# Designed miniproteins, single chains, continued (2), part 11

Each design is a single chain, and the fold is of that chain. pLDDT is the mean over its residues in the fold that is shown.

## One batch from the design tools (miniprotein)

Design m4355
Fold by ESMFold2-Fast:
Structure m4355 (fold): chain A 71 residues (1-71)
Amino acid sequence: MNKLSALGSLYGAIGKLEQGDIEGALELLQRALSVAPPEAQKLIQKAIEALKQGDIESALKYLEQAIETIK
């Protein structure tokens, strides 16, 4: 349960999305989900669902909200 570990994984996932690496982003989001607080976990799960649907814009919005929740 490390706040910094969750933030690192979330920023890493955003970096992967900017490179078009959806699989790498999903792996980092699963790692973030395991260490994030419950409210951020809900937002991360919504981001994963959006990415599976190809909705990168919605995924990025959910990741921004998750980061804000953890800060």
Scores: mean pLDDT 82

Design m4356
Fold by ESMFold2-Fast:
Structure m4356 (fold): chain A 69 residues (1-69)
Amino acid sequence: MKEDAKKLVESVLPTLREFMELAGVSQEEIDRYEAKLKEAADKGDTQEVVKTINEAYQHALETLKAKRA
């Protein structure tokens, strides 16, 4: 595909990070997702980038759900 995986991460990461922060995900966990996304982008692995975004999003949703108890 003709998309630059690194640019995809750069465009998505600020929004994903903000969402995780609002959900109450710890800074340590956020940093881990950021590192995984950067590594996948450096390898040009767009599928791994998308997978990591989905995992981070699910983590944030579960954190929000726990707060709604």
Scores: mean pLDDT 78

Design m4357
Fold by ESMFold2-Fast:
Structure m4357 (fold): chain A 93 residues (1-93)
Amino acid sequence: MSIEELVEKLKEKLKEVLPEDLYNKVEKKIDELLKEMLASKDKEKRVELALEIQFLVQKAIEEAEKRGIEIPEEKLQEIGLLVQEIIELAEKA
């Protein structure tokens, strides 16, 4: 699976758990980070950008929880695994 396909799956899972306004902000930033990652030849820079995606996702989940949105643990695990796979692919490129 490509990094682009993993990011699309991550966005699908985030859309299921985040409110629309928060999802739209996160999606835009993820798309910008993915574009920079695909343009970069430097492995270290790709890993840094993948970690920025991880941080962005963590902050979005925290904001949703502050709004009183209960995200099932199973969905948090699925999201965490997708983020981890994105980081691993960034390291292998």
Scores: mean pLDDT 86

Design m4358
Fold by ESMFold2-Fast:
Structure m4358 (fold): chain A 100 residues (1-100)
Amino acid sequence: SEAEKIKKEIEELKREFEEKYKEVKKKIKEAEEKEDWETLEKIVEEAEKWLEELEERLLELEEKAKGDKENLRKIIELHSHLTAYRMWLYSLRKEIEKKK
């Protein structure tokens, strides 16, 4: 069914987000421990761009899931995680600007 296809796409997007989020967090920690602010800034910029692309994909899924209460709830939950991550990256970027 269409609902099952959308569910699978949401689950794949969530998995991709979780894997990339873990990878980026590790890279950020390593750059912070080395006090490599230039590398840290680049990692944050790349992560912000990737997150914007992921948000666009999620919005497309939201349009497809209209009228599907279960899938829409999963999409809303994922949006909240992406927003929280974006705010964290923004805060990190502002702190990096002070140290350069």
Scores: mean pLDDT 85

Design m4359
Fold by ESMFold2-Fast:
Structure m4359 (fold): chain A 85 residues (1-85)
Amino acid sequence: MQKSRELLEKTKEEAKKRVEEAKKNNQDFVSVGIDPGLTGEQTRELLQFMRELAKEAGINGIGTPGVPVPEQAEVLLRFYREQTR
């Protein structure tokens, strides 16, 4: 429990850095890996956080290379579907 929360917070911090770097370099895409130790709910929280960061920075794409479990993949699919609604 504690370990996965720490991973989530570290990943959020890494996402902030990558989004800020992309903004400075006029990039429209940010890639942030999702750790298999994160739960589906934590994955959704991370994606929502990254979406808010991207919106704030004016970038349109967020990539998450490697979703190791089907539950995380379903969360990603639902998240992207909600974006297009």
Scores: mean pLDDT 66

Design m4360
Fold by ESMFold2-Fast:
Structure m4360 (fold): chain A 96 residues (1-96)
Amino acid sequence: MRREEELRKLRRELAELEARFRRLAPELEEGILTILRLDGASEAELEAVRARFEAAVASADPETALADLAEEAGLPMAADLLRDIARRKRELEAKL
């Protein structure tokens, strides 16, 4: 009945959001690392940033954790996009 169709639609929309996050996360990491390299960051500083990304992705709320990192790195547009994904994901999960 209607619930099975609604759950199928919600699962599809959730999967699309997860796919968007999986594409954005490595692009954001490489973007921040590239900016830091151009700004003269040491290898130790670059390694620390990679460790922070790994911890953020492994967290209970990876989208929000990465959004905070993007904002700290001076990328507010990327932070807003990640927060939008996190919000939409929570809205969809609440309906499942």
Scores: mean pLDDT 80

Design m4361
Fold by ESMFold2-Fast:
Formats: sequence, C-alpha cells, structure tokens
Structure m4361 (fold): chain A 63 residues (1-63)
Amino acid sequence: GPRVTVRGLKGEGTTAGNVHFLGKGDVVRDAELLAEQGDLLVFRGPDGTLYVAGKSAVEVTPL
C-alpha cells in the first residue's frame, strides 16, 4: 500500500496484543497503509508494528 505519515488527532493511545490503537499526539512515520475498511484504517509501521485508527481520528499525509 502507499507510504504515509499518520498522526493521531483524538483519543488515548492503547495496545491490545500485537496491535497499537493510535491516540492524540501519536505519530507514525514511514507507515504503509495496508487496509481501509469502513471507518477503520490499518497501517504497518517501519518496525513491523500494526496500527489501527478511525478515519476521523487521524491525519494521513503522503511521504
């Protein structure tokens, strides 16, 4: 998928298993957009970590 920078705009960041949910102030650089399903976005960070966020809760910018 496309490579982007993702910035969390709302909520509290949390971790459940091997997945991080983005919260306000979280920034993931050089992430790959893996999936977009309804109101959810799924990214893989440069270290292989999975990040999930609602579309309305994040800013996504191209590299």
Scores: mean pLDDT 82

Design m4362
Fold by ESMFold2-Fast:
Structure m4362 (fold): chain A 79 residues (1-79)
Amino acid sequence: TAEAIAQAYEAVRDEAVALAVAAGLSEEDARKLVTDVANALAGGQSPDLAAATAVELGLSPERAREVVEAIAALIRQAA
């Protein structure tokens, strides 16, 4: 449910942000990406939409896919 995804996002936000920072994003951009992934999952949408955001924020398409998949997995596991 969207509520379960929102609670999972709050529980794993700092870890998910740290993953995005480790991939090369600033903390501000990492927070934006993590929020976009959480919103996609809460809406029942593919997190692939957030991969486009990660590319715009400076990641390569391959890194963007890996980071988005890792963030989505963290949120799904906590939900």
Scores: mean pLDDT 80

Design m4363
Fold by ESMFold2-Fast:
Structure m4363 (fold): chain A 64 residues (1-64)
Amino acid sequence: MDEEALARAKAGDASTLVALMLRAVGNYLDGNYEEAVRDFEIAVAADPSLTSAKKMLEEAKKKL
């Protein structure tokens, strides 16, 4: 599942990347920090230039 989402985001599917970011933020707000970290890691791997995703990943890791 994670590899499929990463492949779509890497292929330039902006809708998949947006869905990953929304899911990650939702998990973070719900206190599901492990799932938030995973989703942010996929987003960063798909687009390493996403500074906001990198910052959110570090903040989510601090909650673990």
Scores: mean pLDDT 75

Design m4364
Fold by ESMFold2-Fast:
Structure m4364 (fold): chain A 69 residues (1-69)
Amino acid sequence: TAEARAAALEGVRALRAGDLATARDLFQRSHELEPGLVLARDLALALEAGRTSLEDLLQGADILESILR
């Protein structure tokens, strides 16, 4: 949905800005709106767990942004 896509892209922007809590919430909301956005779910879970490097999180966000085009 357009709302799910907007939430995911806003999450990517928040993550790039270093706002990890906002990014997590936005990726979670995106997956709730569109369960098929598996990468958004995985990024939200990784942010919640706090065990994934920022480099890997940013790489995942870049891939998510690419597939939402």
Scores: mean pLDDT 84

Design m4365
Fold by ESMFold2-Fast:
Structure m4365 (fold): chain A 68 residues (1-68)
Amino acid sequence: SHRAALDEILAVAARRAALPHASPVARAIGTMFRLLAEASAEDRAALGPEARALADEWAATLEEVEAR
């Protein structure tokens, strides 16, 4: 489901940003995803495909930044 996919993306992003060596940018992104994950079920369910695609892009960008 879209919710399960988004939850997975948010969990990965939040986990990476929580690492002690994470950059300030990665931590900010992780905090943003954590806040989004804590949002109401209605708010999360209202996310369209564009918002989910953005979350995917941010998660991939976070992974790229952490790898560098």
Scores: mean pLDDT 58

Design m4366
Fold by ESMFold2-Fast:
Structure m4366 (fold): chain A 90 residues (1-90)
Amino acid sequence: SEAEEKAKEAARLAEEALEKLRAIGASPQVIEDVERALETLRNFKKESPKELYEAAGLLARAGRESPVRETLLEAAKLAVEAINLKEKEE
């Protein structure tokens, strides 16, 4: 579905950001937020809307606090778009 494709792209961007954050030695809290959000997005079909919105919030927060801001904010945006599409498909 379009929702699943957007969720996959959000997860891909979050994974790319996570690799960059680890390479630069970013704070453990920022890394943990992105890892937790990525795990939730990888289980997109099984997760509740509440859990998915929490994941998008973690990506947005990590984005605001890190040098990979643009990638994480784009991932958060795609995650929200995926959630909205999933709700329309249900």
Scores: mean pLDDT 84

Design m4367
Fold by ESMFold2-Fast:
Structure m4367 (fold): chain A 66 residues (1-66)
Amino acid sequence: MKEEKEKIVEESVEFGKELLEKGVSESEAMLAAIDYAIEKAEEAGLSDEEKLEIIEEVEKRLNEYL
């Protein structure tokens, strides 16, 4: 994964984990983390293919944490 994409994934996963620690439901935390990742990827000017890679990796890492 490119360094910039990896940073967005890491920040999105940490955001999801913080929401889980605050008592947000697993589904709500996952959706919020994905929305955060999409917003950051759009700000960075990433392609639709790169956005999909980021979303898949965020989902994978949060599911492994749950």
Scores: mean pLDDT 82

Design m4368
Fold by ESMFold2-Fast:
Structure m4368 (fold): chain A 84 residues (1-84)
Amino acid sequence: SAALELLSDPDPRVRAGAAYELLKTNTAEGWRAVARWIERETDPAVARAVLAMLIAVHPDPAVSAALAERLAAGDFTGLEALLP
């Protein structure tokens, strides 16, 4: 999708916006794509901001709590495994 291509954009604001568009699809595939991309994001401020967005929009409070623990720890590896 166009949003997946924009996750590789040189502008960090464009990458964050693309991640948010994927999160707005409210699909397991969108959440997993964003979680996978966060691990590969080279700008730690963008990674933190997008993880915070994922936490805010995810419908499962247990998943949101697990993601929030990773955000607090600054550990963005293996986030996909936390998603059902």
Scores: mean pLDDT 80

Design m4369
Fold by ESMFold2-Fast:
Structure m4369 (fold): chain A 120 residues (1-120)
Amino acid sequence: SDEEFLKRLEEEFEREFEKLVETDPIIKSLSEEEKERLRESAFNVAKALALKVSEDELYEKVDELVLALLSLKLSEEERTRVAALLFRAIAEALKRAGASEEAVEEAQRLADMLEKSLES
């Protein structure tokens, strides 16, 4: 069921996010409130990608994640790096939860775009 799938997606995403908190010095340095906001907004993007939602609904969830990132006291480069890591975590969680290949590929594409922008 969609409910059972979304529960698996949340569990897989929480595992990937926990790894980022342990391994990335920027994410590790955030307050618990900032980490929670990033986790929640990124998970909402993962849900939108996994479910057959409209493009408008997907962009709304992406905008919420962008606002969460902009609220952090980080440079533009640091925000872009965190965003790239979050989309990699989303892609891995989607893959492990058994989401469609299209959803996984879209998350990977967004991560790749953000990573390439860091080399400019």
Scores: mean pLDDT 87

Design m4370
Fold by ESMFold2-Fast:
Structure m4370 (fold): chain A 94 residues (1-94)
Amino acid sequence: MEELEERFLEAYERGDLPEAVRLWALMKGYSEEDAELFAKLIEAVRNKDWETADKYAEELRKRGLIDAPSTEVAAFYLVAELEDAVVRIRKRRE
C-alpha cells in the first residue's frame, strides 16, 4: 500500500491525472482493468476527445463503477476524489 500511495502522490504532484486516477483506483481495491478504464476516461477528457471519453464512461457505468449523469460530471467527481485522497494520505503521514 505504501508504494502505491507514494506513486499516487508523485503522479498527482506532476499533474499526471490519468496515472493518478489509475493508482487511486488500485488503492481503492478496483481491478487493474477497471483502474485502466478510469485512467483512459480522464486521458480522453483532457484531450477533449469526447467520443472516446463517452465510450469509457459508458463502460464504467455498465460495470457499476460510476453513477454520474454525464461524462464531464464523472471526470469532475474523479478529480475531486484524487484531491480528497491526497489530503487523507498526507494527514495519515502527519
Scores: mean pLDDT 83

Design m4371
Fold by ESMFold2-Fast:
Structure m4371 (fold): chain A 82 residues (1-82)
Amino acid sequence: HMEEEIDRLADQVYELVKKADEDPEAEIGAVRLIKSHSKETAERIIKRLEERDPELARKAGALYDRAFGNPDATIAEFEARA
């Protein structure tokens, strides 16, 4: 079921984004997870996060913009910093 899958993915992104401030590997993981899904799926994940934690969803939105705006350069940049 799509809604259950979105909730599960939102939980995974939530945990990674929450750790991203302290763990560059978690930031890379969040970007990779977001990039591994379609834009439509990633947008639905962010909307679910916004319903639970608007501030964390805003941070996830910034990672989404980086992942789909310039994904290869963004991943390389995070890997270089980690």
Scores: mean pLDDT 70

Design m4372
Fold by ESMFold2-Fast:
Structure m4372 (fold): chain A 62 residues (1-62)
Amino acid sequence: MVSDEAMLAWLRYFERETGLTLSEGARRKLLELVGSDLDALVAYFKRLATLSGTIEAADIPE
């Protein structure tokens, strides 16, 4: 199921798996960009996994 609630749950799962911390602005931007596309969410986290520390909205490529 790819509801907004499921996408938020997957986002939090990938935060834990990658060890990344996203700001609230970064989470909102990422969910807005991926919508209900889980494959896009996974692709973004693979890109972000090269970064360290707290991820801000500006760190998320469009």
Scores: mean pLDDT 76

Design m4373
Fold by ESMFold2-Fast:
Structure m4373 (fold): chain A 67 residues (1-67)
Amino acid sequence: ASREEVEEEVEALFESFKTAIEIANSLKKPPSISEVFKAAAIGYQAYLEKGKEAGEKAIKEALEKAS
């Protein structure tokens, strides 16, 4: 992989985890850390496939399912 590809993947991972934590902290019923991690992983895949907005939506849907 090129440096640019690695930077994109790292950014997607960081943004996905950050979004998952922020959404989890805003929920009335806090999800477990395991559920946050799963949501971040789902968001990371969606981010890579369809971009940032798709990743954020996937994380929100995963955490709403968990809560």
Scores: mean pLDDT 78

Design m4374
Fold by ESMFold2-Fast:
Structure m4374 (fold): chain A 67 residues (1-67)
Amino acid sequence: GSMDEMRRELLELARRMAENAAKVGVDEEEALELAIQTIEENEDLSLEERKEAMERALLALVLRHLS
């Protein structure tokens, strides 16, 4: 697909991951903003690498919240 299509898929994943972070007490909007920012900062990486970067960023946010 195009870069625009990949971006849409990443944004949908970001929303789902933010919803999951909210289940453990993280602010859903904060999680979504971080996920979107991570996608933007990693546009030069592969689709899989960008998904991994987003997962790592949200995991770090969850861990900071639980600390």
Scores: mean pLDDT 81

Design m4375
Fold by ESMFold2-Fast:
Parts: C-alpha cells; sequence; structure tokens
Structure m4375 (fold): chain A 89 residues (1-89)
C-alpha cells in the first residue's frame, strides 16, 4: 500500500501501541502525568506528519481511507490515555 511505501502502517500501529503502554505505565506507577501527556502529544504529531506525507504520495482514491486510518490510530491513543488518566485519579 502507499503507507507501506512511505513508512509503513505497521510501524505507525507499533508506535501507537508502544506510546499507549509507556504512558499507561507512567500514570499507573504514580509517575508524572505530564511526561505521559508529552509522549501522547509527540506520537500524535508523528502520526499527523506521517498522514500528510502519505496523502501527498498517494492517489486521490485512497485519501479517505488514509485519513480514516490515521484518525482511528489517533483516537485509539487519545482514548487509551484518557482511560489510564481517569483510572489514576
Amino acid sequence: SPLETVEGIQDAKKKVDDATKKAKDLILSGKSVEEAEKIVEDTIKYLEELKELALKVSPPQFHKEIEDLFQGLIDKLRNGFAEAKAKAE
């Protein structure tokens, strides 16, 4: 797919999973919520930059699928972080 040609959808998924785990570990171990927030924000920024690059190199017929895919990854990360933060408070 065009995403695999750019930097790989599998890499993006792994980064979301790794960031979610690290942020949850920081919150649940009683460590800084601010550090967890930074990891989430940095990962979202990475995903948005990767999305823009994927859209630029992909045929127009794939643009909606690319946007939906990256929005799904961002939503998964945001929801996972929000759940961990709520559980810690």
Scores: mean pLDDT 77

Design m4376
Fold by ESMFold2-Fast:
Structure m4376 (fold): chain A 67 residues (1-67)
Amino acid sequence: AKELFEQGRKAFAAGDYETAKALFEKGISIEPTPLLYNELARALQALGDTEKAREYFDKGVELANRR
């Protein structure tokens, strides 16, 4: 999980938003966290998928508040 997050962040920094999206989605499938939802939302926004970006950002906030 931690390696997927780090690889996703590196891909995002390099402008490879599709790879970042895939790595963050895989991270979420292993362990969903507010941080992973937020990073996935950022990658989706960079890809122009504004509607999904908003949805995943909201999911991250909701997950943080349900504890």
Scores: mean pLDDT 81

Design m4377
Fold by ESMFold2-Fast:
Structure m4377 (fold): chain A 62 residues (1-62)
Amino acid sequence: SMRGDLAARRAGAAAKAGDAEAAGRYTLEGFGSPQDAEVARRAAEAGNGSGAAGAAYTGGNR
């Protein structure tokens, strides 16, 4: 979905910038999954921007 793709890009960019709150919010808005949003937020907090982007992008479809 285009909305999911944009959310993943935004979440990844926020995580790369160290903005854990934005990474979580973009993931929630794009995917509607609180669990995916929490994973993205925690990955960003750990300084793992690529992990946050990966979680947001593939959280519901591996």
Scores: mean pLDDT 65

Design m4378
Fold by ESMFold2-Fast:
Structure m4378 (fold): chain A 104 residues (1-104)
Amino acid sequence: SEEEKKKIQKKVNELTAEALRLIGELFDAELKKKEAEKNNDKEKLEEYKYKIKKLELEIEAVLKEIKIEEENPFTEEAKKEIEKVRKELEKKLEELEKEYEKKK
């Protein structure tokens, strides 16, 4: 139906806006990483390397959610797949944070 198509488009638009926001943050973090390298600031360099890896994982997760919503919108299967994507992201972010904390 047209109502279902509008709901799908709204959800995809919201996820696309989130992906674009994260891509903007990734671009900013890459610029700050280059500045830290130029200034020989090892602490900031490791901080921005961590932030870049975190943003890359978050972007990948949002792009996976977009694909799931486009292929199987508003199904219980799509909901379970999105929950799995979010749990895998949370686990990867926790592992990344633990690795970063060991370098402090």
Scores: mean pLDDT 86

Design m4379
Fold by ESMFold2-Fast:
Structure m4379 (fold): chain A 68 residues (1-68)
Amino acid sequence: EKEEKEVEEIQEERAKIIDELYENNEKLDHKEAQLIIGKKLLEIMKEKGVSEKFIKALEEGLKDIEEE
């Protein structure tokens, strides 16, 4: 319930970041776009004080993208 609200906030912020990114940068490579989106989302979620488990999940996701 509380975690469900945090998931919704993460999804809403991600959607906003994606919309703004592609509005300004139509030529971005998919991997570059994912790194930018993930880094910005992680920063916003840390500022909002979202649960540490979601922060760790976002950090691991970024690491996986970087290693590809």
Scores: mean pLDDT 76

Design m4380
Fold by ESMFold2-Fast:
Structure m4380 (fold): chain A 98 residues (1-98)
Amino acid sequence: SAIEGLKTLKRAVEAAREALRAGDRFAAEVSLSLARMSLNILKKIEEELPPEVRELIREIEEKLDRAERALEAGDLEGALEELEEMIELLEEAIKLLE
């Protein structure tokens, strides 16, 4: 289910956010790896999703890319901002499919 996939992705992003709030870069990196895997699974069914949800998934992917780069650069605050914005986009995507 696309809704289940989005909820799984959201849980991984929320876990990364909590890890960053705790200053745990390693836990955040692991959670972002799980988020990337969940996003890749969702992208396999992207063409079956409404155009509005497909656009949100593209924005979510761009923010995940930025969060990963911020973490690599040691910018925990920048990574946290991207994760918080991803959670908002994920909530919007889930609402559109409910």
Scores: mean pLDDT 89

Design m4381
Fold by ESMFold2-Fast:
Structure m4381 (fold): chain A 100 residues (1-100)
Amino acid sequence: SEALLAELRALAEEAAANREANKARLRELIARATWLPEEEREALLRAIDEVDTITDESTRQQAALSIREHALRLAAELGDEAARREVAELEAFHARLRAA
């Protein structure tokens, strides 16, 4: 669906525009998530650092969206009710993309 692809592009652009805030939020949430395996923690921190080195705008937007998604999921696991609702909406959107 063209409408779903436009929605995905808008989400990626918004994530890229808020990249610094999303990076800071993910770092905060990683520090609070004491249950995260060390390997997963290291991978998330590398992803945060690597997004700043991406020169291709489309790839950078996708990386920024991934950072936002990780921050939302981690916030939901920490008991943030608003984040839990946003994760449910994200899962519904992913299901619509797969069905299209």
Scores: mean pLDDT 85

Design m4382
Fold by ESMFold2-Fast:
Structure m4382 (fold): chain A 59 residues (1-59)
Amino acid sequence: PTVLSAEQQARLRQLIQIVSKAQEEGLKPEEIGEIVNESVREGLSLKELEERLKKKAKE
């Protein structure tokens, strides 16, 4: 199996924390998945992903 670099592991931990926070704010897994997929498709940073999830949670 491919070993993740320290940077990739740190990014994955940050992503997990962001997703966990979004679930805590009441977002459904399908809504989180859609926003994550859009962010990956558009090449967005973790900060932009977090902002999109926060905006969705406030709606």
Scores: mean pLDDT 77

Design m4383
Fold by ESMFold2-Fast:
Structure m4383 (fold): chain A 75 residues (1-75)
Amino acid sequence: SPKEEAIILTVWSIIKSGVLFLLSNPNTPDADLRAEVALLSDTLDELKKHNTDEALVAKQEAEYAALKAQAAAKL
């Protein structure tokens, strides 16, 4: 539903901000970065269950892939 989608997108924005914060900090423990990226993956899976807009899902998948690649490069 639109309300459930809005809540999931809010959670996505919070977790994404966490990943970006951890990526910007040179002292970030590897385990913390891995855990935050895993939460972003779980949030994407929830969005896919509740969203029928393929363009929005594709956008979040692209953002996830980019952040996962940046995290992998830092680890």
Scores: mean pLDDT 80

Design m4384
Fold by ESMFold2-Fast:
Structure m4384 (fold): chain A 66 residues (1-66)
Amino acid sequence: MSETVLRVIEHEATRVADALGLSPEQKEALIAFLKSLPEDANLREAMARYLIEEFGVPRERVEAVL
């Protein structure tokens, strides 16, 4: 994965985590998950699913921050 994509992942995951009040551990898990995806993956869709399925964030709150 390129340096530019890694910076985008860290920036967006940080912004979303802060907006949703995620713990440091949840933020780290989100960043690690996004970095594990193929380069052609839809990062926004993957992040939304992870937040809903793994952290139990309501869909409406995810839509408000993405």
Scores: mean pLDDT 79

Design m4385
Fold by ESMFold2-Fast:
Structure m4385 (fold): chain A 111 residues (1-111)
Amino acid sequence: MREKAVKEAMEAAREFLKLPLEEQLELLKRLAEALGEDFEELVAELERNFEEAAESLSKIFGVPKPKTLEEVLARTAAYAFGVAKLAYLMGPQSPEQKAAAEVYEEFLKKL
């Protein structure tokens, strides 16, 4: 069951990358807010650590290394979406996982 949930979460993350950038960034902002994180600080951190973030996301998704901050943000949003779906499918075990699962549910209702 856990292996199936992980596979479905990764497939959802890849499908998420097909959405318009504006929708990807909106979800990332909602997930950051739900976790008590400042979205502007998250963007600034990804910009400061661009090379490391780009390399990590390239390895996670098996895709060419992102060339722009927008591509890093889009792939970060896709990864966050996959993690949120995994929390939703497995049943959240922490306040942070519950917050992420709730954002995923709200996103599904708007599709």
Scores: mean pLDDT 76

Design m4386
Fold by ESMFold2-Fast:
Structure m4386 (fold): chain A 67 residues (1-67)
Amino acid sequence: MSDLQQGLQHLRQAQAYEEQGDLAASRQHLDEAIRHFRRAAETADPFTSGVAEVALAVLLVTQRRLS
């Protein structure tokens, strides 16, 4: 739960920075979100792992677009 929540927090911050044109700060927060979602995806709880895997897939597509 904690890793999933922290991942979502960093994702929201990355989106805010992107809207302001700060792509460097956005990418840094996006990387942090990916790290937290990867940890959440490895959780033994199937629900948390499933949600994290979907979020990670969307996030990796977003990171690819910023590259």
Scores: mean pLDDT 76

Design m4387
Fold by ESMFold2-Fast:
Structure m4387 (fold): chain A 78 residues (1-78)
Amino acid sequence: MREKLLEEARRLSEEALRLLRELFPDASEAEREAMRRQAEVVVYAVENAEKSKYHTPEEILRKTREEIERLRALLAAR
């Protein structure tokens, strides 16, 4: 189960970065680096969810999917 959740976290992280690149093509290298670090936090959070009594891996993935849908909506509005 853990491996499948981590695989989904990595997939969602990659999708978020793809959408951010499309939304902000003029982003500076520093801004792109910040986006990459934020995407990595999702994978880290899923890996460490077992230590949290407030967030399950499933909740983290659900919130990440919701953020991806927001990014898609922003792209569609441009």
Scores: mean pLDDT 74

Design m4388
Fold by ESMFold2-Fast:
Structure m4388 (fold): chain A 106 residues (1-106)
Amino acid sequence: VEALLQAREAVRALLRKYGFYDYLSEDGSTTIPGRPKEPYPLHDILLALAARLVETEEDPVAALAEFLRDPSRYAPTTAIPDDFAERLGEEAVRALAAELVAAARP
């Protein structure tokens, strides 16, 4: 339980580092206190994906980066925005995938 909570906090820190929490604001401004910052718990979705790929894929970083580039192709109902990879850029997508995989490893 403690390891899972630490991994969750690490993923939340990564989303903030890559500016993604501000992306979740409805008016495009900085999220203010009392407003939902996580209307879809993206940190939980990304952590669950990374954890699954660590168990099933030989190269989980490459697999996660591919998923982030085209999330609608693999899961049309995913909460990951279609412009996620375009907004971050290729270098940041690969860096985020590597850090997410590291956070999901036991």
Scores: mean pLDDT 62

Design m4389
Fold by ESMFold2-Fast:
Structure m4389 (fold): chain A 84 residues (1-84)
Amino acid sequence: SLQQDIDAGVAALRRAVVLSVINSVPIDDLYKKELQKIDTSSLDDQKRLLRSLEEDARIAREAGDLEMAEKLQKLADYIKKKIS
């Protein structure tokens, strides 16, 4: 539907912005900054972020961006360990 197409477009744009930011900063600085955000987030926000990061890591792996996939997977694993 049109609404689903709009929602998909917004999600894709959000991912593009996140990936652009991740690619523009040093790995260590980004990782530290994102861990701080995760530590201050609500449980529901952490669960949503986990699903988003796992999906973004999968997309990065399929695109052949293994460095990006590793960064996203490490963040996802951190959240998963924290909420387990």
Scores: mean pLDDT 67

